# Designed miniproteins, single chains, continued (4): the designs that were tried, part 109

Each design is a single chain, and the fold is of that chain. pLDDT is the mean over its residues in the fold that is shown.

## One batch from the design tools (miniprotein)

Design m15769
Fold by ESMFold2-Fast:
Order: sequence, then structure tokens, then C-alpha cells
Structure m15769 (fold): chain A 100 residues (1-100)
Amino acid sequence: SLEEKVLKFLEGAINYEEERAKKEKDEKVKQLLLEHAKKLREILDSFKNGEISVEEALEKAIELERETRERLLELGDYAGAGMEAMHIKSLEELLEEYKK
């Protein structure tokens, strides 16, 4: 189902951010990655609890990824910003699937 795809994506994104943070040497980038993972987990928990719809979960995740991408660019982490851009694209594709 679309719900299952969204769940798996959010779980994967959280794991990616937490694992990247463990390897990150720049403390500001590390803290931003941990903050991002925490906020994704809040979206995931609200979605799992039925507090927000699939559409709202996708829209909130897209907005969060955009905010984190901008902050990573400000910190000079172009590789991290590129990964967040790929996450945005994946989430936008899921949102497009929802609207069909």
C-alpha cells in the first residue's frame, strides 16, 4: 500500500540521518542531522498513531527535508544537501502516487 511505502521511506530516512550523524566530524552538521532525524520520527509517530493523514505526513516530510537541505547548504555540506534533494524527490513521487 501507499501507507506502507511512506512508513518504510520515513523509517529508512531516519536510519540514514542517524547513521550519517555517527560518522559526521562537523559538530554543527551532526547536530542538524540528529535534529532532522528527531523531527522525522515525530512525523512518523503521528502518522502511525493516525493523528495525521498520508498526505499530511508526506507534505510535512517534504517541508522538513527542504528546511534541512537549506541549512546544510548554509553549513557548506553540499553532499548532505544533495541527499536531502533526493529524499524530496522520492517523497514528491509518493505524494504524486497518492493524488492519482
Scores: mean pLDDT 88

Design m15770
Fold by ESMFold2-Fast:
Structure m15770 (fold): chain A 96 residues (1-96)
Amino acid sequence: SLTAAQPLTREEEKELAIQRAAAEARAEAERNGEGRASARLVYSETHSVEITVEVTADDRVVLTEVEYVDGEVRVTRITASASGELTVEESVSYLP
């Protein structure tokens, strides 16, 4: 908060970004029946994370994390159903 304050850890920054995106997506879903919010965290020129939270019309919550690290693209998708069932999908690909 202050210029001389200790910065947040990467884990803390990511957690706050997810919480904020989830709140924004839920607020949009309350108004429009579905919602989406995204945040991007840049750690270096070769390391960044894009976080997307979607609330679907069928009351699913989808968290997608796309991490770019040294030419590698890591995608983690977590889906929570209205009943509370969780599905986790992970994939890795490489930039040319």
Scores: mean pLDDT 81

Design m15771
Fold by ESMFold2-Fast:
Structure m15771 (fold): chain A 83 residues (1-83)
Amino acid sequence: SLKEKLKEELERILKELEEMRDFFRKMGDDKTVAKIDTFMEEVRKILEEVDKMSDEQLLKVKLYVEAQLVLFRARMVSLRRES
């Protein structure tokens, strides 16, 4: 179902965020680590509520989470080029 696919995607995103968190911690970017921690908590809360969401809410959540992940990925790529 769409709900199960979103749950699997959110779980994969949490794993990627954990790896990014470790990267930013090693780079000394404490502000980005804190932002990732906050976003990971938000994703975990979304996972608990997925079964209660409408199809429109599922789509909005998916787009929001994907957009936030792209911003963290972009920052990581930028720092890798500057290091």
Scores: mean pLDDT 86

Design m15772
Fold by ESMFold2-Fast:
Structure m15772 (fold): chain A 80 residues (1-80)
Amino acid sequence: DKQTIEEVLKEIASKDSYTKEEVIELARKLGLSDFQIKLLEKYVEKKNGVLTKDEVIELFARFIEGYSLEELKEMYEKIK
């Protein structure tokens, strides 16, 4: 759902960095599966448990069907 993606991108724009728990909460709002969330958690742990907003967008682009990283970045730039 485009509206849900836009709402999550607005939330991502509100801060410069995100903890593992915050990234997981955003992923749940996007409707990611439990399996996708486990993969996401492992990625965040490799980054010492904190991601920048740009890294969060790049990570979500891997799991959001129907949207490329370039399309998500364009939506983000229009929303912020």
Scores: mean pLDDT 79

Design m15773
Fold by ESMFold2-Fast:
Structure m15773 (fold): chain A 92 residues (1-92)
Amino acid sequence: SSSELTQQAIFAEAEMTLQGMLSTIALRSPSVSRDERVQILQQNRDTLRTLRAEYEQLYAQSTDPRVQQELRTAIRDVDQQIAALDAQIAAL
């Protein structure tokens, strides 16, 4: 159902937010090496790429224009976060 697809998108976005917060806390640790920071950022990027693919699949399955609009926004937000992580990796 369209409502179920919307709930899945919201849940996935909440998971992404939690993962981002946990990563930020880990990256603030003074014991984390440069190589470990790169690995954490790459892992987050891979997680976001997986989430993006899930959102695209939900978009393809959706028949509800409202759900499609929410998923389009979610995909854009994920793309922005991936770009930010790529910039952070490049700056290390």
Scores: mean pLDDT 78

Design m15774
Fold by ESMFold2-Fast:
Structure m15774 (fold): chain A 61 residues (1-61)
Amino acid sequence: SSENLMQAALVYASSDQVDLAINVLKKAALSQQQQNEFFAALEQLQVSQEKREAIKQALEA
């Protein structure tokens, strides 16, 4: 499910596995609301702004 993929992507991003997080998110096809929730969760997990921006830019491509 998209929710399970989003949770996997959170684990990958918090573990410095940014490429795996991006691949999982692209497969999940998250809604804009789910994407907003994902990035809010990354900020709460203290994932660096640089990594958050890299993931966001990859999803916009």
Scores: mean pLDDT 82

Design m15775
Fold by ESMFold2-Fast:
Structure m15775 (fold): chain A 56 residues (1-56)
Amino acid sequence: MTREEARRVVREAVREDPHAPRLIVSGYEAGLAQGLPPSEEFRLVAEAARELLEEE
């Protein structure tokens, strides 16, 4: 998965549920706290979600 693909995934998720970016970031954080390193794909999606949360 590329960064561009991750950003599209997050944008599509937001169209279905405006809370999706927060849920993605929370899931990523919970995984890290449990000592479960996420896949590279999940990391890219979580980064895209954080970027979107910082936008209008």
Scores: mean pLDDT 75

Design m15776
Fold by ESMFold2-Fast:
Structure m15776 (fold): chain A 73 residues (1-73)
Amino acid sequence: MKELEEIIREVLRESGLSEEDIDYAIETFKQLLKSDTLSPEMAMQMAVTLALIKAGKSDEEIEAALERLRKRL
């Protein structure tokens, strides 16, 4: 789990997000994992997507970030 959190932080830092927005993504990821409906990989993708939307990133920027996330897993 700590390793997955580190991957989220790296991907979002590369996308230019603030530490506050990155912390929001980590909190979202933890909440999604508690739902027991999503795999950890799906929870990571959802958390990254929601954080980038909140930060006002374009669909193109979100897609690029998700590609980086999938490459690292």
Scores: mean pLDDT 81

Design m15777
Fold by ESMFold2-Fast:
Parts: C-alpha cells; structure tokens; sequence
Structure m15777 (fold): chain A 83 residues (1-83)
C-alpha cells in the first residue's frame, strides 16, 4: 500500500543520503510522486523503480542509478502533463 511504500522510501533515503546523492535525489522524486497520486498502477510503477534503484546502489551500478532516477523524473513529468 501507499503508506508502506512511503515508509520504505523514507528509510532508503536516510540510508543513501550521504552514500549516493544521485540515488537519494531519485528517492526524493519517488516520494514526491507518491504524495501526488493514489493511482494503484502508478504506485506499482514507483515500487518497481524503487526496487531497481536499491539493487543498482547495492551493486554500485552508476548507469542504472542514473537510469532509475531519470525514470522517476519521467513519471513526475507525465503526472504533471496529465492534468
């Protein structure tokens, strides 16, 4: 659910804030999107992006971290333009 995802995103942000600033920014964007939507399909997409981002940080995969962050930006833009 939305609140469970919010708690996980906040915990991940605290873990990565000083370790990986790009991943931290991606997590901030995902949290902002989550606060602006109740659509289960969008929430599921946020969960998938979050999972990819966490795995990439664990592996030190900088390109995938950047890719997941760009995906988050794309989701935020799509929500804004869908007004």
Amino acid sequence: GKEALRARLREALERYRDKDPVAARGLEILLDILDRTDDPAIIAQLEATFRALEEAVEKGDVLTIIGATLEAIGLALDLELSK
Scores: mean pLDDT 81

Design m15778
Fold by ESMFold2-Fast:
Structure m15778 (fold): chain A 65 residues (1-65)
Amino acid sequence: MPDPESEEERRRVLEELREALETETNPKMRAMLEEALEGLERGELEVLEGEVVLGMAEIARAVGL
């Protein structure tokens, strides 16, 4: 199971991204928010200390593990 602490951080970031996307009017910012939201939902990104980062699987792939 995912770590409960990481799951809470991920949930908070997803909520913040969704809220920002509903209130954002700048097209470039909306595109960035949509990309981050989609990446997190697809599991290509994850949250660490409130920041969106590459998922561990993608990091492992990049370093040849």
Scores: mean pLDDT 62

Design m15779
Fold by ESMFold2-Fast:
Structure m15779 (fold): chain A 70 residues (1-70)
Amino acid sequence: SGVEELFRQLDKNGDGRISLEELRDYLREVGLSDEEIDEVLEIAREADRDGDGVLSLEEFERMLELLGKS
């Protein structure tokens, strides 16, 4: 899955989690505006079941599902 491959690229620590900071940095690199990044991070926080500021693969997939709904 492209989602799993993207998650692994963002997971620089190899610990099976990505931080919201790592996600923010990636979104900036791909050319999103600060406003667009803040919207994505709001959805990422909604997908973060533990509220710890890091996303598991399952939470990351949930975030992408939520972002696909407009």
Scores: mean pLDDT 78

Design m15780
Fold by ESMFold2-Fast:
Structure m15780 (fold): chain A 58 residues (1-58)
Amino acid sequence: SPADAAVAARRAELQAQYDKLLERYSKTLTPEQLEKVRQALDDHIAGTEAALRAEAAA
């Protein structure tokens, strides 16, 4: 489905961006801070996916 493809593509893009940011932050932040950032990014991805699914269903 076009909507499912769009949601999957956005999630994959965010996941790649998440991995890139995590690698960059690993050079700058402490392990403790890095884990907090990782959790925040993961939560943001989940929220974005939910919002996109809601939009696709409209």
Scores: mean pLDDT 77

Design m15781
Fold by ESMFold2-Fast:
Structure m15781 (fold): chain A 89 residues (1-89)
Amino acid sequence: SKADEFLSALARRLAEALVSSPDRRISNEEALKIVEEEEKKFNIKIKNAKEMIDKADVNGDGKLDASELFELLQKIGEELLKQEEEEKK
């Protein structure tokens, strides 16, 4: 689906940003920019993306590690599935 392609592209970009970071972490701001850029490319809008990113930052240090990014991707996937089901009604 379009959502699956979006999630795959988003996961790839977040992983690339993480790997290219010396401390294997990316800022919440960088994560949001990547999400917003992919939203524009796929013509998709995620409700409350900023809030989801802030919640994924469980240690509150303004940066996301691999585990926090994985949880963020899971939550984004759940939100997209909910949006697709609402469109089918």
Scores: mean pLDDT 80

Design m15782
Fold by ESMFold2-Fast:
Structure m15782 (fold): chain A 59 residues (1-59)
Amino acid sequence: MTVEEALAAPYPLYLEAILEDGSLSGYGGRFTSKEEAEAFLKKVEDEFGKIKEVRLIPL
């Protein structure tokens, strides 16, 4: 799903980022707020490159 779609989901969220080259960020986490999730995704993009999509991990 898109980053925007994932951030609109009910919290808490488990997210994993998929980069444009198809690699996984290697970092998924539990986020309790939209601000926390946005900060994580920004960090992934700053360190690893552009996010193609995100995946929600079932709780």
Scores: mean pLDDT 71

Design m15783
Fold by ESMFold2-Fast:
Structure m15783 (fold): chain A 59 residues (1-59)
Amino acid sequence: MEGLELGTKLARERGGAENLSEEELREVARAAGVDEERLLELARKYGAAGGLTLALGAA
């Protein structure tokens, strides 16, 4: 499963990307082949939705 697809699914299940836990963000990062710590850093700076967009949408 593509990381963006997994992130979209989890965001829908949680009622928004901002409701994703750190562990759910790590799962998305692993599925996308992105550094887990980098995605978490971006999520802390820009919010979960912004972090996911920058890490997954720009890559």
Scores: mean pLDDT 72

Design m15784
Fold by ESMFold2-Fast:
Structure m15784 (fold): chain A 80 residues (1-80)
Amino acid sequence: SANLEAGLESFEQDLEEARRRAAEARAAGDEETLAQIRAGLERALPVLEEMLKAAKDPELKERIRELIEEVERLIAEIEA
């Protein structure tokens, strides 16, 4: 449980950083940086799915599901 919580906190921080970088890249017209961020987010999804399978606590499962949805939304925003 504790290692899943620590991993989740790390992913949450990485997602916030990715959002900031994506916003800056969009403002600058930096398509290369946007593509790199998207690739990183796409690689994160299978890891989050494995964390969801390992989680037994309903609260942790919900947090992981929310994080997956947030990652998918950011990917969609970058692709738009």
Scores: mean pLDDT 86

Design m15785
Fold by ESMFold2-Fast:
Structure m15785 (fold): chain A 77 residues (1-77)
Amino acid sequence: AMEKFRQLAEEALAETKTLGEHMVRGTPEEAEAAYGAALSLAEGLRKASEEGRKTAEEVEKIAEEALKKHKERYEKE
């Protein structure tokens, strides 16, 4: 049902935001691991359904923004 896909999408986005926080505050190794986890989640969503593909794009955007913030944080001595 469509409601189930919506719930999975919301859960995926919430998990990605948590991973993003870990990326911003973590070590380079932790940021890399969290980024990889988010991309793996997006890959699974893309293969699951058309609605999952759109959620995957949002997951990827959140992960990219978190990685950018991580780099900005580490550029500041």
Scores: mean pLDDT 76

Design m15786
Fold by ESMFold2-Fast:
Structure m15786 (fold): chain A 93 residues (1-93)
Amino acid sequence: MEELAKLSPEEIARRRELAREIVDKIMNSMYEAALKSLSPEDKKKIDEVIEKEGLTERERQDFIFNVDLIKRYKGKEKITDEDIEKALELTRG
């Protein structure tokens, strides 16, 4: 922490950039893990909902993450239409 006091504004900005990149990398890793957890049937249902609801790229990632979260929480291999609806509610807030 004492080392930060010695940094120029440019170096501080660079470290903030790196922190943001690390967070983005973690989020992308979680998203990729969620995608790998989905069956072809689940992916098709998700894609249909994304298209129907007009989800943005960010909302799409959040939606897929929420579907995976619900699937893991319920300990099941296939998602239901109710699970999809719940994931949409979580994505929208």
Scores: mean pLDDT 74

Design m15787
Fold by ESMFold2-Fast:
Structure m15787 (fold): chain A 96 residues (1-96)
Amino acid sequence: SVEEEIDRLVDEIDEVMADLRAGRISVDEAIRRLGEIADQLIEIFRKNPDIDPVLLARASLTLAGALFDLLLLSSPEDQKKVRELMEEINERWKEV
């Protein structure tokens, strides 16, 4: 179901952040994975405009929290990349 797919993507966000905090992945890898997850979430919500707004809120808040945490965990040079990802996601999310 669409709800199960969203739940899986939200869980993947948490896994990315856990891997980053444990030093299992780089900031560049976290940026790539969160970007891919964001693109999948945006596509799901675009294709399902009548979806429960609670699911949209949960996904957007989880992603926003992860991006802010990623920014705080990043070096000054990597913070620019994180901000660029945040801006790109925000622009695409406005079309949902």
Scores: mean pLDDT 88

Design m15788
Fold by ESMFold2-Fast:
Structure m15788 (fold): chain A 106 residues (1-106)
Amino acid sequence: SAAEIRELGDRLVEAARAGDVEAAREAAERLLELCKDASAEELEVGFEGCERAYRAALAAGHEEVARVAAEAAVKIAELLLKVSPDVEAAIGRVLDALGALAELEL
C-alpha cells in the first residue's frame, strides 16, 4: 500500500537525520520488500522517500546512510522501469539514482 511505503520512507528519513545506519538498512529492506509487487504509483512514493532520505543524510554528513538510501532508490527505479507506462520518466529516475551513488565517491 502507498501508505505503508510512505511510512517506511519517513522512517528512512528519520534514520538518515540521526545517522542510524542499522535503522536505515532495516527501513530500506522493508521498503524494497513492499515494492517488489507494487504499482507504478506506489513505486514513485517509495522512490520519493529514498530521495528525501538521501538528501537528509547528505545534509547531516551521514554518508553511509546516504549510500543505503541511494542503493534503495536504484532498486525502486529498476522496478519502475519494468512496470511504469512512462518508460522515459522511469529511465530518468534510474539516472537520478545512479547519479546519487556516483556523488558519494568512495
Scores: mean pLDDT 84

Design m15789
Fold by ESMFold2-Fast:
Structure m15789 (fold): chain A 72 residues (1-72)
Amino acid sequence: MEEILEELLKKLRETLEELGESEETINHYAQSLRKLFESLKAAGFSDEEIRTFLEALIKHEEKLLREEKEKA
């Protein structure tokens, strides 16, 4: 449980740092990810289902952030 969340948080942080996001923005995303993880766990999803969903979400958010920077 905790191991999956920590791995996802590390991947998210590394991705956002590569994109040049501020520590404040990274912390905001990390908090949102933790809250979503807790919500999915409370809804009865397995750790494997949560991992698959959140990995897809991180990939989607990376794409959106890259597109936002290209508009600058």
Scores: mean pLDDT 78

Design m15790
Fold by ESMFold2-Fast:
Structure m15790 (fold): chain A 61 residues (1-61)
Amino acid sequence: MGEQTARDLKDEIDKAGKAGDIESLKALKRAVERAQESGGLTPEQAEELLKHIEKKIEEAK
C-alpha cells in the first residue's frame, strides 16, 4: 500500500532536484509528511522520501 504514491513523490522530488527548485522540494517535504499522516505512506516510505529530499536540497546549495 502506498507504492504508487511513494513512486510518484520520488519522481517529483527527482524532477525538482534536477531543476534546483528548493521551494518545490520544501513543498514536497510537506506533501510527504501529510501523506504519512493520512496513511498514504508507511513511516519507512516517508523516511526514505524525506532523506531523498534533504539530499536534493543539499545538492542544490
Scores: mean pLDDT 80

Design m15791
Fold by ESMFold2-Fast:
Structure m15791 (fold): chain A 71 residues (1-71)
Amino acid sequence: MAQALIELAREYIDKGEYSLAKGYLLEAARELGLSPDDLRRLAQEMSPELAEEFGLPPEVVELAGRIKKGE
């Protein structure tokens, strides 16, 4: 379920495990209906701007921003 993956991403961000958090957030985006091409773009450049452009929920957009700042 996308929500459980979003919760896991947040937990790993809080632990400073940004690579693991990125993996869970990408899987959540996949479950939310992102195309393989859009998932590839998000995987290459994890950004709140791209997440918002792809129509992902505000919670996912905020977590993408936190991952980008942690890199």
Scores: mean pLDDT 83

Design m15792
Fold by ESMFold2-Fast:
Structure m15792 (fold): chain A 92 residues (1-92)
Amino acid sequence: MPAGTVTNVSVSPATAKVGEPVTVTATATDAAGNGIPAVVIVRDANGEAVAAAVSDASGVVNTTFTPTAAGTYTAEVIAEGDSASKSFTVLA
């Protein structure tokens, strides 16, 4: 199968804090520009999943969560044939 491409795993705000909402977005498309299925999983510093979402028909994946602990979090976006990840720090 032709591999899809995960584009622009983004975390907002750039400085995250405990008790404040964090939004993770990404887009997954095939070589023709059609949206493909993708999932986002956000894990805390202990590797536990704190948020997850699936893409819409346009391949856009979006999740919002409120961190309960400081530390390094990882957002991973998985599509057919491609994956991307972004680490971010949550301050106390």
Scores: mean pLDDT 79

Design m15793
Fold by ESMFold2-Fast:
Structure m15793 (fold): chain A 61 residues (1-61)
Amino acid sequence: DEALIENVLSKFQVPPSARAQIRKDALDFLDALKSAGLVSNDEQAQAWIELVVQEELRALK
């Protein structure tokens, strides 16, 4: 899942200064979703990570 997060961070051109926090938030959120059984594959995981990254970027701007 870290590889999926890194791919999304690169796709959305997240500033290096924000990557550590967004990576942590995305990992924590994804772990919570997996524990709840709401994520079953990498495509679904990527979609959730993209939503988290977009929300974090919106909050920064």
Scores: mean pLDDT 77

Design m15794
Fold by ESMFold2-Fast:
Structure m15794 (fold): chain A 68 residues (1-68)
Amino acid sequence: AKATVTDEDGNVYDATLEKEVSEKLSVYSVPEINGEVYTPKLKKGESAEGILITSEGTKKATVTVTEE
């Protein structure tokens, strides 16, 4: 699946589903910033707040799934 990730500073990134850790948790890669976002399991068109982890630290981000 593909997603759009918007961080707490208003930056928007493309993300791709890397793995489903559990039935409740998904991890998306954010290659532009060499980061990962952890989010609740989402369907296409759904959005949720997730945690974006990069080498610079951890931020809140909104994840919206654009493709399954």
Scores: mean pLDDT 81

Design m15795
Fold by ESMFold2-Fast:
Structure m15795 (fold): chain A 81 residues (1-81)
Amino acid sequence: SEKEKEKEELKERTARTRDFQKELDALEKQMEAEGKSPEEILNKLRDRIEEAYKQGYIDEATYKVLMSSLDLKLEALRRKG
């Protein structure tokens, strides 16, 4: 049924979003361990999110939420210098 298809699609999107979030978290930790600046880390995360969206790995709603989160983190950095 349409509702069952919507549930499966939502489950798959949720799983992909979680996997992608874990990938971003791992990338952030790796770059922190390498001594990269917070700004360099945020720029790399932005590039990865944009690539994932272009490849259709994440949907537009997920893309907008993740990009907004990065923008808030960048604003916080601007306030410190």
Scores: mean pLDDT 78

Design m15796
Fold by ESMFold2-Fast:
Structure m15796 (fold): chain A 65 residues (1-65)
Amino acid sequence: SAADERALARGEEAFAAGLEALAAGDHETAYRHFLQAYVYYSQISDEATRAARLARVEAAARQLP
């Protein structure tokens, strides 16, 4: 659906920003972006896509101190 496409796109943008902040050592900014990505991905209706994207955010967030 268009809503799922929008949620995925917003989640991907936030996740990419989170990874960039993590690579730069800006853990506070990375945390905020990963939280935003989690919220957007949680709104995806497709169960398989939602589960896969949430798992990626959780794996990346575990790298935060």
Scores: mean pLDDT 88

Design m15797
Fold by ESMFold2-Fast:
Structure m15797 (fold): chain A 57 residues (1-57)
Amino acid sequence: MNRVTLTIFPNNHSTLTYTSADGRVSVSEHETHEGALSALKLLQERFGAEVTITYVD
């Protein structure tokens, strides 16, 4: 199954990890939470990916 994980760091850094059904992993770095969330929504809408959001304290 396709999976998307958004990890939000307190240092104003966000990492978006996309894992395809084939087990391939793609990672993108975002300097803004808005940009990361927009990318997350596009992946969820286009690929039906399972979404997980994680906040690092």
Scores: mean pLDDT 75

Design m15798
Fold by ESMFold2-Fast:
Structure m15798 (fold): chain A 62 residues (1-62)
Amino acid sequence: AEIVETIVKKAQENPDLFEKIKDQILKATDKEVPEIISDLVKELDLTEESAQFLVEQLKKMS
């Protein structure tokens, strides 16, 4: 999917930021997820849909 390609590209461009975000998502409660999505949209220039997909993928791994 195009969403996956966009996320991979952003991770390649900002690996340190992505590591920080992954750690934050894994520690986050469900209540904090919307704020993380908002931060991803702003910091990585992702669409809300792409940011939500990333959060769901990482939560699935926890």
Scores: mean pLDDT 73

Design m15799
Fold by ESMFold2-Fast:
Structure m15799 (fold): chain A 73 residues (1-73)
Amino acid sequence: SRYEEILEKFREDLEGALAYLEKHPDPEVIAQFKEHVEGLYKKLKENLPEELHPELDAIWEEYEKRLAALEAK
């Protein structure tokens, strides 16, 4: 479904961005990605069916945790 494609794309985009940031940690770039992704997560949560929220939340929680670890450097 369209929603499944959106979630798959979200995972792919986050994983790619995180892999890049882990190798090239620029504080300004990390901050920009954090703001962008947080905004996207909130918009997706508003627009996706409630039954998909646990999966969306799990994706964001994993990314947020890994991103916070980069910011803590």
Scores: mean pLDDT 80

Design m15800
Fold by ESMFold2-Fast:
Structure m15800 (fold): chain A 68 residues (1-68)
Amino acid sequence: MSLREQAYEKAKEIIRETLERDGPTPQAFQKAANEALDYVLSIPGISPEEAQEIVSRAVQEVVDELQQ
């Protein structure tokens, strides 16, 4: 599994865990996105631009799951 793929899956987990803890509010989504971005930015070999793309995709996926 690639570093980007692992980062994406971990970002989704961080977002899901934050929303499960705090509920699906706009504030919780913002907090989740920030936590996921901080994590992805800590991974060597991922650029800031790629990190933003990974987190944005993870947020979209979790939103789609919640909207069914």
Scores: mean pLDDT 80

Design m15801
Fold by ESMFold2-Fast:
Structure m15801 (fold): chain A 83 residues (1-83)
Amino acid sequence: MTLHFDESDSLENIYKAIYDALLRGDEEITVIVTAKTEEQARKLAEKVVLAGRSLGMEAEVELEGTKAIVRLRKAKQAQVKAK
């Protein structure tokens, strides 16, 4: 699933959108954030990362100027035991 956020989106709104996607069974969520400045894009991406991590997801961030792409993936609890 792909979600889009901008500077007007609150952390609560971002959290609810990611939570709803997880309830639908989405294991991978791509979040695209667009801002007026690179600093605002970074701050918005950080909010997405915090929301995803609080829901047990791993986050990867790609910054493209005033746009950031955050890939959220459900963490697998299956640890391969090394001998």
Scores: mean pLDDT 77

Design m15802
Fold by ESMFold2-Fast:
Structure m15802 (fold): chain A 61 residues (1-61)
Amino acid sequence: MRDVEQARAAAAEHRARNPKSAALAEGIGRTLRRIGDGIQEAIKKGDISSAKSEPVEIKTE
C-alpha cells in the first residue's frame, strides 16, 4: 500500500532530478504505447479484413 506510493514518489523525484533523461524515456514510452494501443484497438474493433487482405509492415518500434 504505502510502499507502492513511496516507490512512485521516488521515481517522480528521480524524474525531477534528471529531467533530460526522464523526458526522453517518457517520450519514447508514450510513443510505443500509442502505437500498440492503436493496433490493438483496430484489431478488436473488427478491422480483421485489413489484416488478412493485404499484409503490410506493422511498425511498433
Scores: mean pLDDT 62

Design m15803
Fold by ESMFold2-Fast:
Structure m15803 (fold): chain A 107 residues (1-107)
Amino acid sequence: SVKDIAERMVDEIVRTQKKIIEALEKEGKLDLAKYVKEVGDKQGGLFFMAAMADVSKKQLEEVVKIVIKDQEKIIEEAEANGVSKSIIDEIRKEHKKLEEKLKKLVD
């Protein structure tokens, strides 16, 4: 069901968010870590609303596109705030894994 797919997407987002937050906190980028948490909470809310509204798979694909755009903004903010290349590379790796998982869940 769309609800089961949306719940799995939220779980993957929360897992990815946690890893990124831990990496940023370790580098002392506390404001950016808070920003990542707020983005993830917003994304979770969108999937919760999608599940509650019993939306089509195509509408769920549109939410996935929002997640991908938010990921690009997180990288831009990380680069602007002087996050180390090694942490940015780890964030990019976690984002790519999440994108691949979300795309598989909607197909």
Scores: mean pLDDT 85

Design m15804
Fold by ESMFold2-Fast:
Structure m15804 (fold): chain A 76 residues (1-76)
Amino acid sequence: MEALEKARKILEEMKEKLKEGKLSVKEAEEKYEEITRLLTEPLARGNQDITEEMIKEAEELRKEAEKLLEEAKKRA
């Protein structure tokens, strides 16, 4: 699913920037919202090709993105 791959790429960018101290709270919030949107839109539209494994991965990606956002807030 393209949305999962795109969400993974955004998450990777967040991790990289956080490690370099370049991830602002505003940018972290924007990226978290984009990840959430990418992961929720296909599910909300009733896409029947979504597997249980994809749902689990989407939940894990969202949870990890939330953790990165909280980390960015703590460092601000």
Scores: mean pLDDT 75

Design m15805
Fold by ESMFold2-Fast:
Structure m15805 (fold): chain A 65 residues (1-65)
Amino acid sequence: SAVVWARRAQVYWLSGQPQLAGKALERALQLDPGNPEVQAAIADILSGKLTVEQAEAALKQAEAA
């Protein structure tokens, strides 16, 4: 799904791999360019509001749920 690819992009970006993040976002937009969840994930990446440590902890917690 497009949302899964957007989440992968966010993980790559936060892990310091922007080129892989870009490719994952391209895949998400190819699957569903109008998806508001995908657009929100892109906006969050571009805003850079969260620290790497906080974002990694939150993502790891979400994956465990």
Scores: mean pLDDT 71

